# Ledger of designs, part 112: designed miniproteins, single chains, continued (3)

Each design is a single chain, and the fold is of that chain. pLDDT is the mean over its residues in the fold that is shown.

## One batch from the design tools (miniprotein)

Design m11719
Fold by ESMFold2-Fast:
Structure m11719 (fold): chain A 60 residues (1-60)
Amino acid sequence: ANPVYRATEDVVARTPDELTLREGDLVEVLEEVDPSWWRARSLATGEVGLVPKSALEQVA
């Protein structure tokens, strides 16, 4: 199973490939694109996009 992370802050997408999150939103991390950016899926919406690793903390 993929690891679950929580957003530690609000994240606003700056491109169509990025995911918008509110603080406290849960995401399933699908892959590490580079050391600073991960591809994740929102558990609330099912939307997939890039998120900054620095805005996430692991919860499962």
Scores: mean pLDDT 85

Design m11720
Fold by ESMFold2-Fast:
Structure m11720 (fold): chain A 73 residues (1-73)
Amino acid sequence: GSITQFKEAFSLFDKDGDGTITTKELGTVMRSLGQNPKEAELQDMINEVDADGNGTIDFPEFLTMMARKMKDT
């Protein structure tokens, strides 16, 4: 998928316009993009991108996660 598709999906859950989403919303965002991650996969992705432990994911972190997921096919 293109970066534009990821940005559009991300923006749907970025209610404050801060450029972040919550880790709890990650599964829903991924499903909106046609992905279906299991709970264990979500945990691994969150641990990879939420290095700061703040419970939020910014757009660069989200792109990194999606890029890793696409390589796992």
Scores: mean pLDDT 72

Design m11721
Fold by ESMFold2-Fast:
Order: structure tokens, then C-alpha cells, then sequence
Structure m11721 (fold): chain A 81 residues (1-81)
């Protein structure tokens, strides 16, 4: 799915694949802030995955797009934790 492709790209730091997947998620949800803040089965956002992997350029892109650094995963962790 587009959502699964988004998380895979975020974890890999693949900016091209990430942007492509984000456009598809945006088409489905109809809102850019909702699209950038979608959560996986663990409650993690693309920002969580990019930050954990140390993909600084993608982290900056996500924050510029309205990614919420205060969203907690199922373990109560934010992207900054």
C-alpha cells in the first residue's frame, strides 16, 4: 500500500520514494497534514522512522511539511525520544 511504501522509504531515507509515496497517501486522505502524520501498526509516523535511522534531510523535510514531533507511538515515545 502507499502507506507501507511511505514508511519503508522513511526508514531507508529514500527521499525520491518517500515523496512519491507521500503524494499517493495525500490522494487517499485528502489532507497534507494528515498524510504526513499517518501512523503505522506501532503508532509510529514517518518522522519517528526517519529520526531513529538518522536521516536528517528527511527529518527536516517532514517538519517543513507539518509533521508533528509530539505524536507518541504505542510505547509512549516521540520522534525525539
Amino acid sequence: SAKEELFKAAEAGDLVAFKKALVEVLKEVGDAKKAVNVQDEEGRTALHLAAEAGHDELVELLLSLGADPNIKDKEGRTAAD
Scores: mean pLDDT 85

Design m11722
Fold by ESMFold2-Fast:
Structure m11722 (fold): chain A 110 residues (1-110)
Amino acid sequence: FKAAVLGDLEAVKERLAAGADVNEKDELGLTPLHYAAASGHLEIVKLLLEAGADVNAKDKLGFTPLHLAAMSGHKEIVKLLLEAGADVNAKDKFGLTPLDVADEEIQKIL
């Protein structure tokens, strides 16, 4: 599932239709939504959110998908996560919010 989330939209659709856990965590606590948000795959982010992905899931360092999208500068994904109810005040293990890790353009959206 993880490899499909990194760019194969049809493989993501097939795995979800087959009953794959949209909120599965790997050894780092990262969900499919974390990977899609970090990698800039807007259509995969949309599909995962529609399938019930936890928009506020935290990895082992406390990073949410919104932290990763903001750090990576993915403006359209940041907007989509906010529309889906992402917590702009979520703090990672270092006390940093998505705004703290965002560039100037992303900060205007948060």
Scores: mean pLDDT 82

Design m11723
Fold by ESMFold2-Fast:
Structure m11723 (fold): chain A 69 residues (1-69)
Amino acid sequence: GSDGLTELHKAAREGDVERVKELIEKGADVNAVDKNGYTPLHLATRSEKGDEIARLLIKAGADPSIRPK
């Protein structure tokens, strides 16, 4: 896609907890940034399960200090 979104970005945005777990187990880059500097953790905050997904991402090594532009 034109936005640099990974599958983990999409799963986090959609609130798909099971897909997030699967992608982390497969070695997805939890700190990948899209073209606007958003990580999966940033997109998780927009979902109804954002708190649960954020905890999963942080436990897997997500860096909460990364800032979007």
Scores: mean pLDDT 79

Design m11724
Fold by ESMFold2-Fast:
Structure m11724 (fold): chain A 114 residues (1-114)
Amino acid sequence: MLTELDRQLLEAAFKGNVQKVKELIAQGADVNAQDPKTGLTPLHLASAFGHDETVEALLAAGADPNAKNPKGNGKTPLDIRNNLAEVLRKLNERLKEKGELTFEDVAEVISELP
């Protein structure tokens, strides 16, 4: 079961809220916490949206750029970074269709990467 700090860290990384990410890490949030539904880490979420300052903060705190999504196609934050333009294009298409994005949308998009 995720702690409340771990859940907040996943959400802050998803939103690119660098200040909140740093505060949560300082409070003892697990920088490599995995969402139980998607298997995504904070670094997967920040990387998918090109939140560069958030990515750097997570990496500085010991986030694993090679963490595989165990419930998806095994894609890593590094795989996302190497395909960032395509990830952002697909997420923008989903945002236009749905009006909002979820962790599931990120998981589905990264599962389509080569």
Scores: mean pLDDT 84

Design m11725
Fold by ESMFold2-Fast:
Order: structure tokens, then C-alpha cells, then sequence
Structure m11725 (fold): chain A 90 residues (1-90)
């Protein structure tokens, strides 16, 4: 179970500009920094899975809903992000 504090810290890893949204480029940059090499098409597919409003970005509410869904195909990735934040703060 992720705390609101942990989810906010995970979101801020992507939202470096503080605009309250995650772009495909910000997502790709964080994934590459964690050692994951995704193509542009793979990143677009991840955005489409989280972006329920179809605006091409992920807001914090969409991120929280996706991170809390254990049936999500990205649930394992959210766990990796949570562990990364915990290790960084330890």
C-alpha cells in the first residue's frame, strides 16, 4: 500500500517542471534514468493507459488511480518507483 506522501514523491520524479502533469518525454527520461530502455511507441502506450481524459498527459489524480490498481499492467513498475524513492531517502 502506498502512502499519499510516497505517491506525491513518486509523481515529483516525473513532474520536474512542477506543472502538475507528466509528459511522455518526462516519463521516458525517468524510465531511462532507472535503466529501462523504452521506445517512443512504448512510452506513448503507457501514457494512453493512464491518460483517461485523452489530453496526452498524466495528472496526479490519474497517476494515483493507476498506482493503486493491482490489476494494472504497470503495477510492477509503480512498485519499482516506490522502492527507488524509499532507497533515495534512506
Amino acid sequence: MYSDELLEKMFKLFDKDGDGTITGQELKDVLESLGYHFSDDQVENIIKLMDKDGDGTIDYDEFKKFASDPDSIMYGFMDVLANYVKEKES
Scores: mean pLDDT 71

Design m11726
Fold by ESMFold2-Fast:
Structure m11726 (fold): chain A 113 residues (1-113)
Amino acid sequence: MDMLRELRAVYNLPISDEALAAVPPELLALLPSRLTDVSPLHLAALVGDVELVEKLLNQGHDVNWASPENGLTPLHLAAAAGHREVVEVLVRHGADLTAKDKEGRTPLDLARL
């Protein structure tokens, strides 16, 4: 919980407290322990904010940036959270559907869709 609020504050992201609170505890366990190993695009994908995802991608954030700690990309988090519209936006921007995290999992392996 605290990491999501800190990430929102550091990058000045327009994400509501309700959206952060809606993230299940099991998905919070997927996040790296260090704020520097999480991008704003990871958080936007995790909470399902389609407009914020598109804004960050248009600002030049790497759609395929993998967390140094666990290898998770924004697409892994969007799929795990079941955010279909975010998955579609990330794929349209060149997200790698075959990207594996450090446990060998693809976005489809984590999907709740």
Scores: mean pLDDT 79

Design m11727
Fold by ESMFold2-Fast:
Structure m11727 (fold): chain A 78 residues (1-78)
Amino acid sequence: GPPPTPEQRARAEELVKEAETYLKKSQEYLDKGDVDKAREYIDKAAELAGQAASLGFDEEAMRLGEKVRELYKKAKEA
């Protein structure tokens, strides 16, 4: 595939960082018992991970996707 441009790389890095922030917030809400709020942040993180993948950050998106899956499982069990 085409190499990411500097602008695409910067955008993908921002998306990854934002997704990681949302996953952290999701875990904090799960720890507080707020499952609905946790799910909102998991959904946001999943969307951002997909956007990062579209910009060629497939490995980072896969890592984020694994965390998304784990948090969804915790939310369903809570």
Scores: mean pLDDT 84

Design m11728
Fold by ESMFold2-Fast:
Structure m11728 (fold): chain A 60 residues (1-60)
Amino acid sequence: SMAEVLARIAAFGVGAGDTGDAVKALQEFLRSLGYDDVEVDGVFGGSTLRALGRLVESGE
């Protein structure tokens, strides 16, 4: 469900400007859901924010 996906995302504990393995794990998770425009670089930037926005829009 979307609620489970959002809870999973929140559990990564990362936000805009964060870096590291937790961000990379979030990015890999988003790509596994089909959001292939996400850069798996470990930096929470525009591509990660875009993918999250698309995910929320698709799940409503």
Scores: mean pLDDT 76

Design m11729
Fold by ESMFold2-Fast:
Structure m11729 (fold): chain A 74 residues (1-74)
Amino acid sequence: MKRLLLENSNISDISFLADLKDLEFLNLSNNKISDISPLASLKSLQILNLSGNKITDLSPLASLKSLKYLDTSS
């Protein structure tokens, strides 16, 4: 799976995403996410939208070397 759109889906737990290693595009905007540690394994990720969540620690994203676009706006 290369693209996944889960905006405005009342999501708080994203542990299921850790196995989606081929993911390149992910939209998680307007959910209830605070823990993004499962995203640290998504090494193919290029475009990530996390806007409208409750994230305070972005350190899991430091390992995502393919990332070209990131939105974390509130």
Scores: mean pLDDT 85

Design m11730
Fold by ESMFold2-Fast:
Structure m11730 (fold): chain A 57 residues (1-57)
Amino acid sequence: SLGAELLQAMADQGLSVRELSERSGVSQSTITRIMTGERTPSAEERRRLLEALGLPE
């Protein structure tokens, strides 16, 4: 899932939720909800998060 990919990429790059939020422009609460499975990201949010992590869209 995207949440698992975010966790792995953040761990690999030493990024916090705050840093990912700053790089992607997606709020910290939205990132946390995506990671816990409480929220499905929009196509735009998914794109921005993957771009910020250097992952393929």
Scores: mean pLDDT 82

Design m11731
Fold by ESMFold2-Fast:
Structure m11731 (fold): chain A 63 residues (1-63)
Amino acid sequence: ETYTLVRALKDYTATSPDDLSFKKGDILELLEPLTRSKVKVKARNLQTGKEGWIPARYVEPVE
């Protein structure tokens, strides 16, 4: 199945305006499919409604 929800594995602080900050345990909605080849993915934080780029290695699919 296509994964659209991910959980943050650790805290991340955005270093640019286009990046999204999150905390460990946050649930994020992916705006594109998570693949093993991606370094960054675009996501939405479901708690805040904010969108931005996140490092793919910091999240895991919610099954």
Scores: mean pLDDT 75

Design m11732
Fold by ESMFold2-Fast:
Structure m11732 (fold): chain A 70 residues (1-70)
Amino acid sequence: MSEEEKRFLLTFDKDGDGVISKAEFRAFLESLGIKLSDEELEALLKSADKDGDGVISYEELMDFLESLAK
């Protein structure tokens, strides 16, 4: 994972709380050109949200993105 991607995530999280909400995750995926239904978003959120708390940490998001880079 590149340093630029980490800096992008830090810039994307305007609250600076180190987590990304469902809405921010959707917006992030849409910025990458990925358009999802609510069902598809929930499936990806479960894959990224390893803690099951309904939010995604930077580490969870980075692990998820790395899993897509096959």
Scores: mean pLDDT 66

Design m11733
Fold by ESMFold2-Fast:
Structure m11733 (fold): chain A 61 residues (1-61)
Amino acid sequence: MVGALYRATRDFTARSPDELSFRRGDLLRVTRVVDDEWLEAESLATGRVGLVPRSAVEPVG
C-alpha cells in the first residue's frame, strides 16, 4: 500500500542508481508500487528514494 511503513528484513546493496541500498531493520515508506517484484520507497533515515525488492521488506504494523 502506498504510504505504508515497511522494515527491511535483510541487507540490500543497490546495483544501479535507481535502486536503494539499505540494511536489515531500516524503515522505508512506500512511495509507489512498481510491479509484483519491486516497490519504490523512501528511506526514513536518509530521505533517499529508490527501487527496493519486495522480498527484502515487510509491512510494519
Scores: mean pLDDT 82

Design m11734
Fold by ESMFold2-Fast:
Structure m11734 (fold): chain A 64 residues (1-64)
Amino acid sequence: MKVYFGKLTPRQERILALLRQGLSQREIGERLGISPATVSRHLRAIMEEMGLSSRAELRAALGA
């Protein structure tokens, strides 16, 4: 698939790419220079856009 449901910002797309690579929210924060709390907020927004209820569902959807 080229795109998912809804509208993802470039930042959210980068976070999804890193999450698909198996990085934790802490590791993604370190890689992007943002706090783990900020990563968590972006993951919540991504899950809402994709209609997912948990990080486990998000990881399953990404194949990670």
Scores: mean pLDDT 73

Design m11735
Fold by ESMFold2-Fast:
Structure m11735 (fold): chain A 66 residues (1-66)
Amino acid sequence: AMGSLYTLALTLRFDKDGDGTLSAAELQAAAKAFNLSEEQLKAVDVDGDGTLSSNELVALSQLLEK
């Protein structure tokens, strides 16, 4: 129910554009902040283009809760 808490932390801290996506640079910063491996990042980045849409950000938040 509060999955939005991690999503808010990611978007407010790293999403400078405010468009609900993370660029490659912002994604790298978030990965280091949460100690995510490159393999975990690739698993969440469905498109493989180095950015996360709002839907992929929800999946990342759920991964961090586990």
Scores: mean pLDDT 65

Design m11736
Fold by ESMFold2-Fast:
Structure m11736 (fold): chain A 73 residues (1-73)
Amino acid sequence: MADATGTTPLHRAVAAGDLERVRELLAEIKANGGDVNAATTANAARYTPLDIARLLGREEIVEELLKAGADPS
């Protein structure tokens, strides 16, 4: 699911500002018993999806990531 840069679909959805896609991806991870933190790990550029959301000022996406258990540090 991560590409050659370590970028996951969640990184891309956050970078695009696609709140609905972010919600879908987080719901899929939760429904499948997946590790939300694994989906929110830093890419090769050292940005987590949460870092990207904060950089872009996407408050709703920041809230969704934190609710899903993304590491705020």
Scores: mean pLDDT 73

Design m11737
Fold by ESMFold2-Fast:
Structure m11737 (fold): chain A 60 residues (1-60)
Amino acid sequence: SLGLAVALKDVPETNSAFLGLKKGERVEILKEVNDEWWLVQSLATGKTGYVSRGALEQVA
């Protein structure tokens, strides 16, 4: 697996492609699209979407 990350801050839900997160929410890293964007799945909701890498800290 690509690993796990934690949201460093609240991330607003802006559209269906970009995942909204709450600070401290845990996500699974599905794909590192580029240096700026990761495709992740929320462990709390099961929803998938793109999140800015700068909003996440990889923990596993």
Scores: mean pLDDT 80

Design m11738
Fold by ESMFold2-Fast:
Structure m11738 (fold): chain A 64 residues (1-64)
Amino acid sequence: MEEEAYELGYKLGKAVKAGDMETAKKLGEEFRKLLEEARKKGASEEEIRRMEQAALTGYLEALE
C-alpha cells in the first residue's frame, strides 16, 4: 500500500512536471480510490497517514 502510494505520487509529479494534466487527473483519482479501498479494508488512520506521506514523498522527488 505505501509502495503503491509512493509510485502513484511519483507518477503524478512526473505528469505535472510534463504538463500532462489529463494523466495527472487520472492518477489523482487512482490515489483517492487507493485510500478509499484501504479504509474499507480496515486501515487505521495512522496507516492512511503513512500512505499520504509516501505519495507526497514520491510527488516531491518526481519534481526534483
Scores: mean pLDDT 85

Design m11739
Fold by ESMFold2-Fast:
Formats: C-alpha cells, structure tokens, sequence
Structure m11739 (fold): chain A 71 residues (1-71)
C-alpha cells in the first residue's frame, strides 16, 4: 500500500539523516513520552523539544506526532 511504501522510504532514507538528538527525541515519542517528559528526561526545555519535533516532522515529511508513532 501507499502507506507501507511511505513508511519503508522514511525508515530506509530519512531516519538515517536525523541528528543524534532528533533520533533520541523520536525514540522517546515512540516510547509514549510527552514533550514535557522528554524535556525532563533530556534536561532541555519543552520549547526545545517542540523545535526538535517540528524539525523531525519536516525531515520525515510527516504532519503530526501520531504519524511519528506509526514509523
């Protein structure tokens, strides 16, 4: 399906282009942590986490956090 092809492309081509911090934030989102909890875990502000999430979404061509959880 188009969704399966999209997820495969993201995993093979786009995830390797994330920075180490963006990859850490993505892993914590997929583990079910909120942006506030991620900030507390990483020792950064929630605003900084939100900026990382926005950058991840842009790099992966996704619109929201629910799509990030599906990757």
Amino acid sequence: SAEEEKLKYIRENLIPKLTRREWQVLQLIQAGFSQREIGELLGISQATVSRHVRNILKKLGLKDVEELKAV
Scores: mean pLDDT 87

Design m11740
Fold by ESMFold2-Fast:
Structure m11740 (fold): chain A 89 residues (1-89)
Amino acid sequence: SMEKRQEAIKLLKEGNELLERGEYDKAIETFEKAVELMPNNPIALTNLARAYLKKGEYEKALEYAQKAIDLFPTNPEARKLYEEAKKKL
């Protein structure tokens, strides 16, 4: 619904602010909530992949980046995150 979309957008902004502050675990929880509300949104999946990458959880970063690529194959941010995570494994 429209309300779920608005809540997810709010969570994406909050998660990015948490990432900027280095609060990676809180950012991950916040982005996971956004993915729950919008499971087919490649932006939410891409942000979750970025949070896992910044935390150093490369296997999870790779998994979420792949999910984002599966939904939008030409997503340049998700592809970049996938390659960065892959290099760390």
Scores: mean pLDDT 87

Design m11741
Fold by ESMFold2-Fast:
Structure m11741 (fold): chain A 124 residues (1-124)
Amino acid sequence: SLVEAARRGDLEKVKELVEKGEGDINSALQAAARAGHLEVVKFLIEKGADINAALLSAAEGGHARVVRYLIAQGADVNAKDADGKTPLLLALENGHFLAAWELIRAGADPFATVPGLKIKETTL
């Protein structure tokens, strides 16, 4: 599948499947970003995949180079997942300090995420 090719970093297979219109490019981008496959991430972003979802996945996976690339492409450093978690919080929860550092350098406010962890803020 496209997602499996993206997860493995198989750029040639990803290109083949995308050209055939097979698979979900957003799911593939998230898989590549979580696995740290920068060249696959670049290709899928050029094809219009969701950059903010990729940033969340790259931060969760701890891939500082992918995080830096996505920020440079205009990703929202304060994007939130379904649980209200930011890329910075995901990086920190998973012990990915280099990815967290890239996010802080790009303007992610570590203190801005703390109020969002309270139950009353998560229901907004």
Scores: mean pLDDT 79

Design m11742
Fold by ESMFold2-Fast:
Structure m11742 (fold): chain A 60 residues (1-60)
Amino acid sequence: GMEIAIATKDVETDHPAMLSFKKGDELEVLKRTENGMLLVKSLKTGKTGWVGESNIEIIK
């Protein structure tokens, strides 16, 4: 099944590789790295981007 994370805070970014999101947004985890970064897809917007693991909580 999908690995799901919840955003724990609002993040705004203009960087094309990073994802902007709001607290409570559901994110599908596509890839995990050893460096504390995750590639995720916003289930709200359908956009993909990198996020820091400190900004999310994995729930599934």
Scores: mean pLDDT 83

Design m11743
Fold by ESMFold2-Fast:
Parts: structure tokens; sequence; C-alpha cells
Structure m11743 (fold): chain A 90 residues (1-90)
């Protein structure tokens, strides 16, 4: 199956890592008081874009485009990490 392909495995691992950072950012937004509204909107936009990229990566995996899946998953991870760090600094 595609999980045995090295690029597909890399994409799945990157997608899983991005999902962990998104969850962390969402939890911090939910439970941190006094986050400035502008910063909250920036974090929410980063989470939205990361989720869109994860959906595109999943589609690329289903279509057998493993190189594209890795690229999209890496972009999702970068945005997810940024969202998490901004939420943690609030």
Amino acid sequence: GYSENPLAREALELMAEASVYIMGAVVLLRYTKDIPEEKKKEIEELIRKANELLNEAARALEEGDFEKAVELAREALELAEKAYELAKEA
C-alpha cells in the first residue's frame, strides 16, 4: 500500500506532526486568556491554512502523487509550528 512507499510514509509522518502542532495551538487559543484579538486572528488564519494544506496532502496521497504530498505536508507543518509558537508566546 502507499504507507510502504518512503515518500508516502514521510508525508504521513509530516501530516501527523502538523496535526499535533495544530491541536496544541487550538488548545492554547481555547484556554489562554487575554490573547490580543489581532494575534488570535493571525493564529486562527495559520491553523485554517495548515488544515487546507493537510487536506490537499491527503488528496495527493490518494492520487499517488507522493512528492506533492510531502511538499504540501511540509508547508502544513511550517504553518502549524508558527501557529503553535505564536499561541505559546501569547
Scores: mean pLDDT 88

Design m11744
Fold by ESMFold2-Fast:
Structure m11744 (fold): chain A 90 residues (1-90)
Amino acid sequence: MKVAGILVDGDEEKTYEKAKEAIKEGAEKIVLGAPSSATAEDVRNATEAILKAAKELGKEVEVEVNVSAIDDKELAEKIKEAAKEAAEEF
């Protein structure tokens, strides 16, 4: 399985383009890195952008969020839940 990493930067369009490139190169899983400044909304929007790219390319992609940079456990949990909800609702 090919895995690609994308950093959350609050720019859904950039996330979409990066996801599209990674999926075209054969990525089956994208690990979304949440920086210490990330919000649950940023992660939700980034997850939706990745899944939109996958859908447009006719591919199935797993999205996982890496919260290692988030020191606040409650924020890290909210960020993980936001990504999970976005993936389930998409």
Scores: mean pLDDT 82

Design m11745
Fold by ESMFold2-Fast:
Structure m11745 (fold): chain A 64 residues (1-64)
Amino acid sequence: FEVGDIVEALYDVEKQTPDELAVKKGDKLVVLEVVDDHFYKAQSLQTGEVGIVPSVALRKIGRL
């Protein structure tokens, strides 16, 4: 994914570290930063919270 991409959570993800973001299936997020090939910093469009989310749990649905 790229910065500004809108992504959707494919399943529920719990926080494993304090810097991660917990998401529920169907939640929509905006990509803010690419950490690496496996993790992205994103903001929840539901809550406004920011954190790290694993790429395998996400699907691109649009762009800003």
Scores: mean pLDDT 78

Design m11746
Fold by ESMFold2-Fast:
Structure m11746 (fold): chain A 124 residues (1-124)
Amino acid sequence: SAARNGDLEAVRAALAAGADVNAADELGNTPLHDAAEAGHLEIVELLLEAGADVNAKNLYGQTPLHDAALAGHLEIVELLLEAGADVNAKNLFGITPLHLAQRVGHEEIVELLLKAGADPNAQP
């Protein structure tokens, strides 16, 4: 997708043309999931300004916050939390963004999630 590929002008043009900001692919991924996973901060900002659902869940229950935390995109994690992301969202396997950040060793993201109210004792 344009959001995954970092094509900011293509995303902007699509939104200006009336594209659904929350349109999901066959896996339930929205443009916000794609931009958050790929690390495209400016596209994340644009999508949130356009009314993207910050807590959208794909077919596995993953939110954009799960994707950003797994991928190690600190500034995107911060932006999603400021936009009202559920810090304790569980996917279908009971996994939270904190579990993913801890598993891959993204220490600064772990600290940020804990400050935002992540439950350190949540069980998968």
Scores: mean pLDDT 91

Design m11747
Fold by ESMFold2-Fast:
Structure m11747 (fold): chain A 153 residues (1-153)
Amino acid sequence: AAEAAIAANPNDAQAWKNLGKELLDTGGKESAEEAIKYYEKAIELNPNDAEAYKNLGEALILLGKYEEAIEYYKKAIELNPNNAEAYKNLGEALIKLGKYEEAIEYYKKAIELDPDNILAYLNLARAYRKLGKEEEAEELEKKLDEIEKKKYL
């Protein structure tokens, strides 16, 4: 679907972004290398698309390019400071680099923006355990159990 939209209008930034996403949803490492080119083209056509920068960062994570992904997630956050997912994904990239203290601050910000984000709590507890902070990890798991209990009432 996205290829036919690009053939009709090559300047459609959204069509390029959608094609990059279709590749990441269906493919492996080779599809991530091609999806990057489509997100770069989407960003060239619309430099203020915070989602195109986020999705390019996700493609770079699949390639193990964690330092490059961090700069694109920072740009996504600069363009949209309320994107809880971009803060979470930046925290994940920092964990891959062993930067646990930095990752904790981004996961806290992801939870502040989305208090129901189970993945941000789990990743924050994991980051605390990597620092030997077991008491802070157990406190987050108790909060997670309360969030889950509220969802089934």
Scores: mean pLDDT 94

Design m11748
Fold by ESMFold2-Fast:
Structure m11748 (fold): chain A 119 residues (1-119)
Amino acid sequence: KLLEAARAGDLERVKELLAAGADVNAADEDGVTPLTAAARSGHLEVVKLLLEAGADVNAGGALIAAAASGHLEVVKLLLEAGADVNYADEFGMTPLDAALLSGHEEVVELLLAAGADPE
């Protein structure tokens, strides 16, 4: 399953599943996409592969998940891929809010430099 492979960081399995026609944007019942699962776990190469395969960078709150977990290089990659730095989830949580609440200072600095609204 693509979501499970992405969450585990199994790059080879992700490649196999995508080659077999797996839906890169398939979300589970909670709205978690393969991109969000990989981003939350800090699996940089899996995040890169999913984006190259056409993953919707703004689906499932991948930037919020990476920011909350302090995965600086994943945050950089998602922003480079066009993630909305001010995306708010269903509860109004932004990537900046997630980084601040989790104490990830370098991620906070990166998000502010990328245009995050501090208000």
Scores: mean pLDDT 84

Design m11749
Fold by ESMFold2-Fast:
Structure m11749 (fold): chain A 57 residues (1-57)
Amino acid sequence: MPGDRDGDGVIDAAELRAVLERMTGRTLSDEEVEALIREADRDGDGVLDHAEFLALM
C-alpha cells in the first residue's frame, strides 16, 4: 500500500489514548477517549485529523 490515503493521515482512539496516557500519566477509559474525539472532531467521524490532533497537544 502507498500509505498516503489511509495509513498515517488520522489519529484513532487507540493512538490518542496512548499519547494522552503518556502526557497525563494516568489510564484513560474508552469513554474518556471518545469524549475527547467528539470535542475535536465536530463531524463525529470518530477519528482526529493529524492537524487537529497537533492543535490538541
Scores: mean pLDDT 67

Design m11750
Fold by ESMFold2-Fast:
Structure m11750 (fold): chain A 62 residues (1-62)
Amino acid sequence: MKVGEIVTALFDFTGETPDTLTVKKGDKLEVLAVVDEGWVLAKVLATGKEGLVPVTFLKPAP
């Protein structure tokens, strides 16, 4: 994944900390930063909310 990429949530994910983002399957997100191999900082386009999401829960748009 790269900064500025639009990705789709593959699964529902509930953020358990203030730094993590809650997403629903099918949500479109913009990647704001790649934090490490397991996590990205992303923004949900529909809500504008930002937070950390597991990379494994996201798929790049075609």
Scores: mean pLDDT 79

Design m11751
Fold by ESMFold2-Fast:
Structure m11751 (fold): chain A 80 residues (1-80)
Amino acid sequence: SVEEARRLREEAERLAAEGRYEEALPLYEEALEILERELGPDHPAVAEALLALGAVLAALGRLDEAGAYAAEAEAIRATL
């Protein structure tokens, strides 16, 4: 549900704020899957989840993956 995705994002944001990026990552990934399924891949909430994933991946030094998610989010936001 969208409510479950929101809960997952809130917990992931808390973990990321604490520097617990490895723990935040799977929660953002699960939230993204739910949002894509429930709202479609071009929804603003999906773009926000992709940006959050990109930020966490960049913090973990996974720059190629971070860049890919950021580019996907920007492509969605450009169509809104």
Scores: mean pLDDT 85

Design m11752
Fold by ESMFold2-Fast:
Structure m11752 (fold): chain A 58 residues (1-58)
Amino acid sequence: APEEAVEAAERIIRELLEQGASPSEAGRRTVEFLKERFGLSDEEAEAAATRAMLRVGV
């Protein structure tokens, strides 16, 4: 996935976790965001979200 997409995913994951979302919910919502915003496939969006979750520390 593009680095820009991973950076956007990190930002949205942090925001969702701060709002009280579970890691699972944050990951799921981030995948949908990446598909809508960047036009990524399911596999690309899941890979980007997973990488971002690891960078955030979950």
Scores: mean pLDDT 82

Design m11753
Fold by ESMFold2-Fast:
Structure m11753 (fold): chain A 157 residues (1-157)
Amino acid sequence: MKALMFDLDGTLVSAPEDPEARRLADLQAGRPELAPMPEVTAAPTTHELLDYAKAKGVKVVAVTNAEDAVARSILERAGLLDRFDLIIGESTAGVKKPDPEAYRKAAEALGVAPEDILFVDDREENVRGAEAAGLRTLLADPSDPAAVAARVKAALS
């Protein structure tokens, strides 16, 4: 395996399910001074997983339906930004998950063949979209980030 692709929300980070907090995050991509962003947290096992991938020379990319600036701000607040080689949001992709074209563009931008990539997302529809693009996939359980990290580490062995 040469790369890991991750979703952000429900996969690597928890943001509150509040649509107002999500809408405030989207508004803050244009004006970060005007509203407090929700507390974005990552599990300790997420940090250890990304550090393990980096130590193996495995590329790490975010693939999200958020705007690129929002995705970057989420990763910065979670203390994860320095572990990512690339961030692909809606603005860069020009297409959304679960469209298989979003994952092909991400693989092309990364310079990695789809079969050498593991995609990780908490949504079954996004997993199926990535499979249709020729990626390896893992459905994340947001309730057990430790089991997710263990399964991803096993796929890198």
Scores: mean pLDDT 89

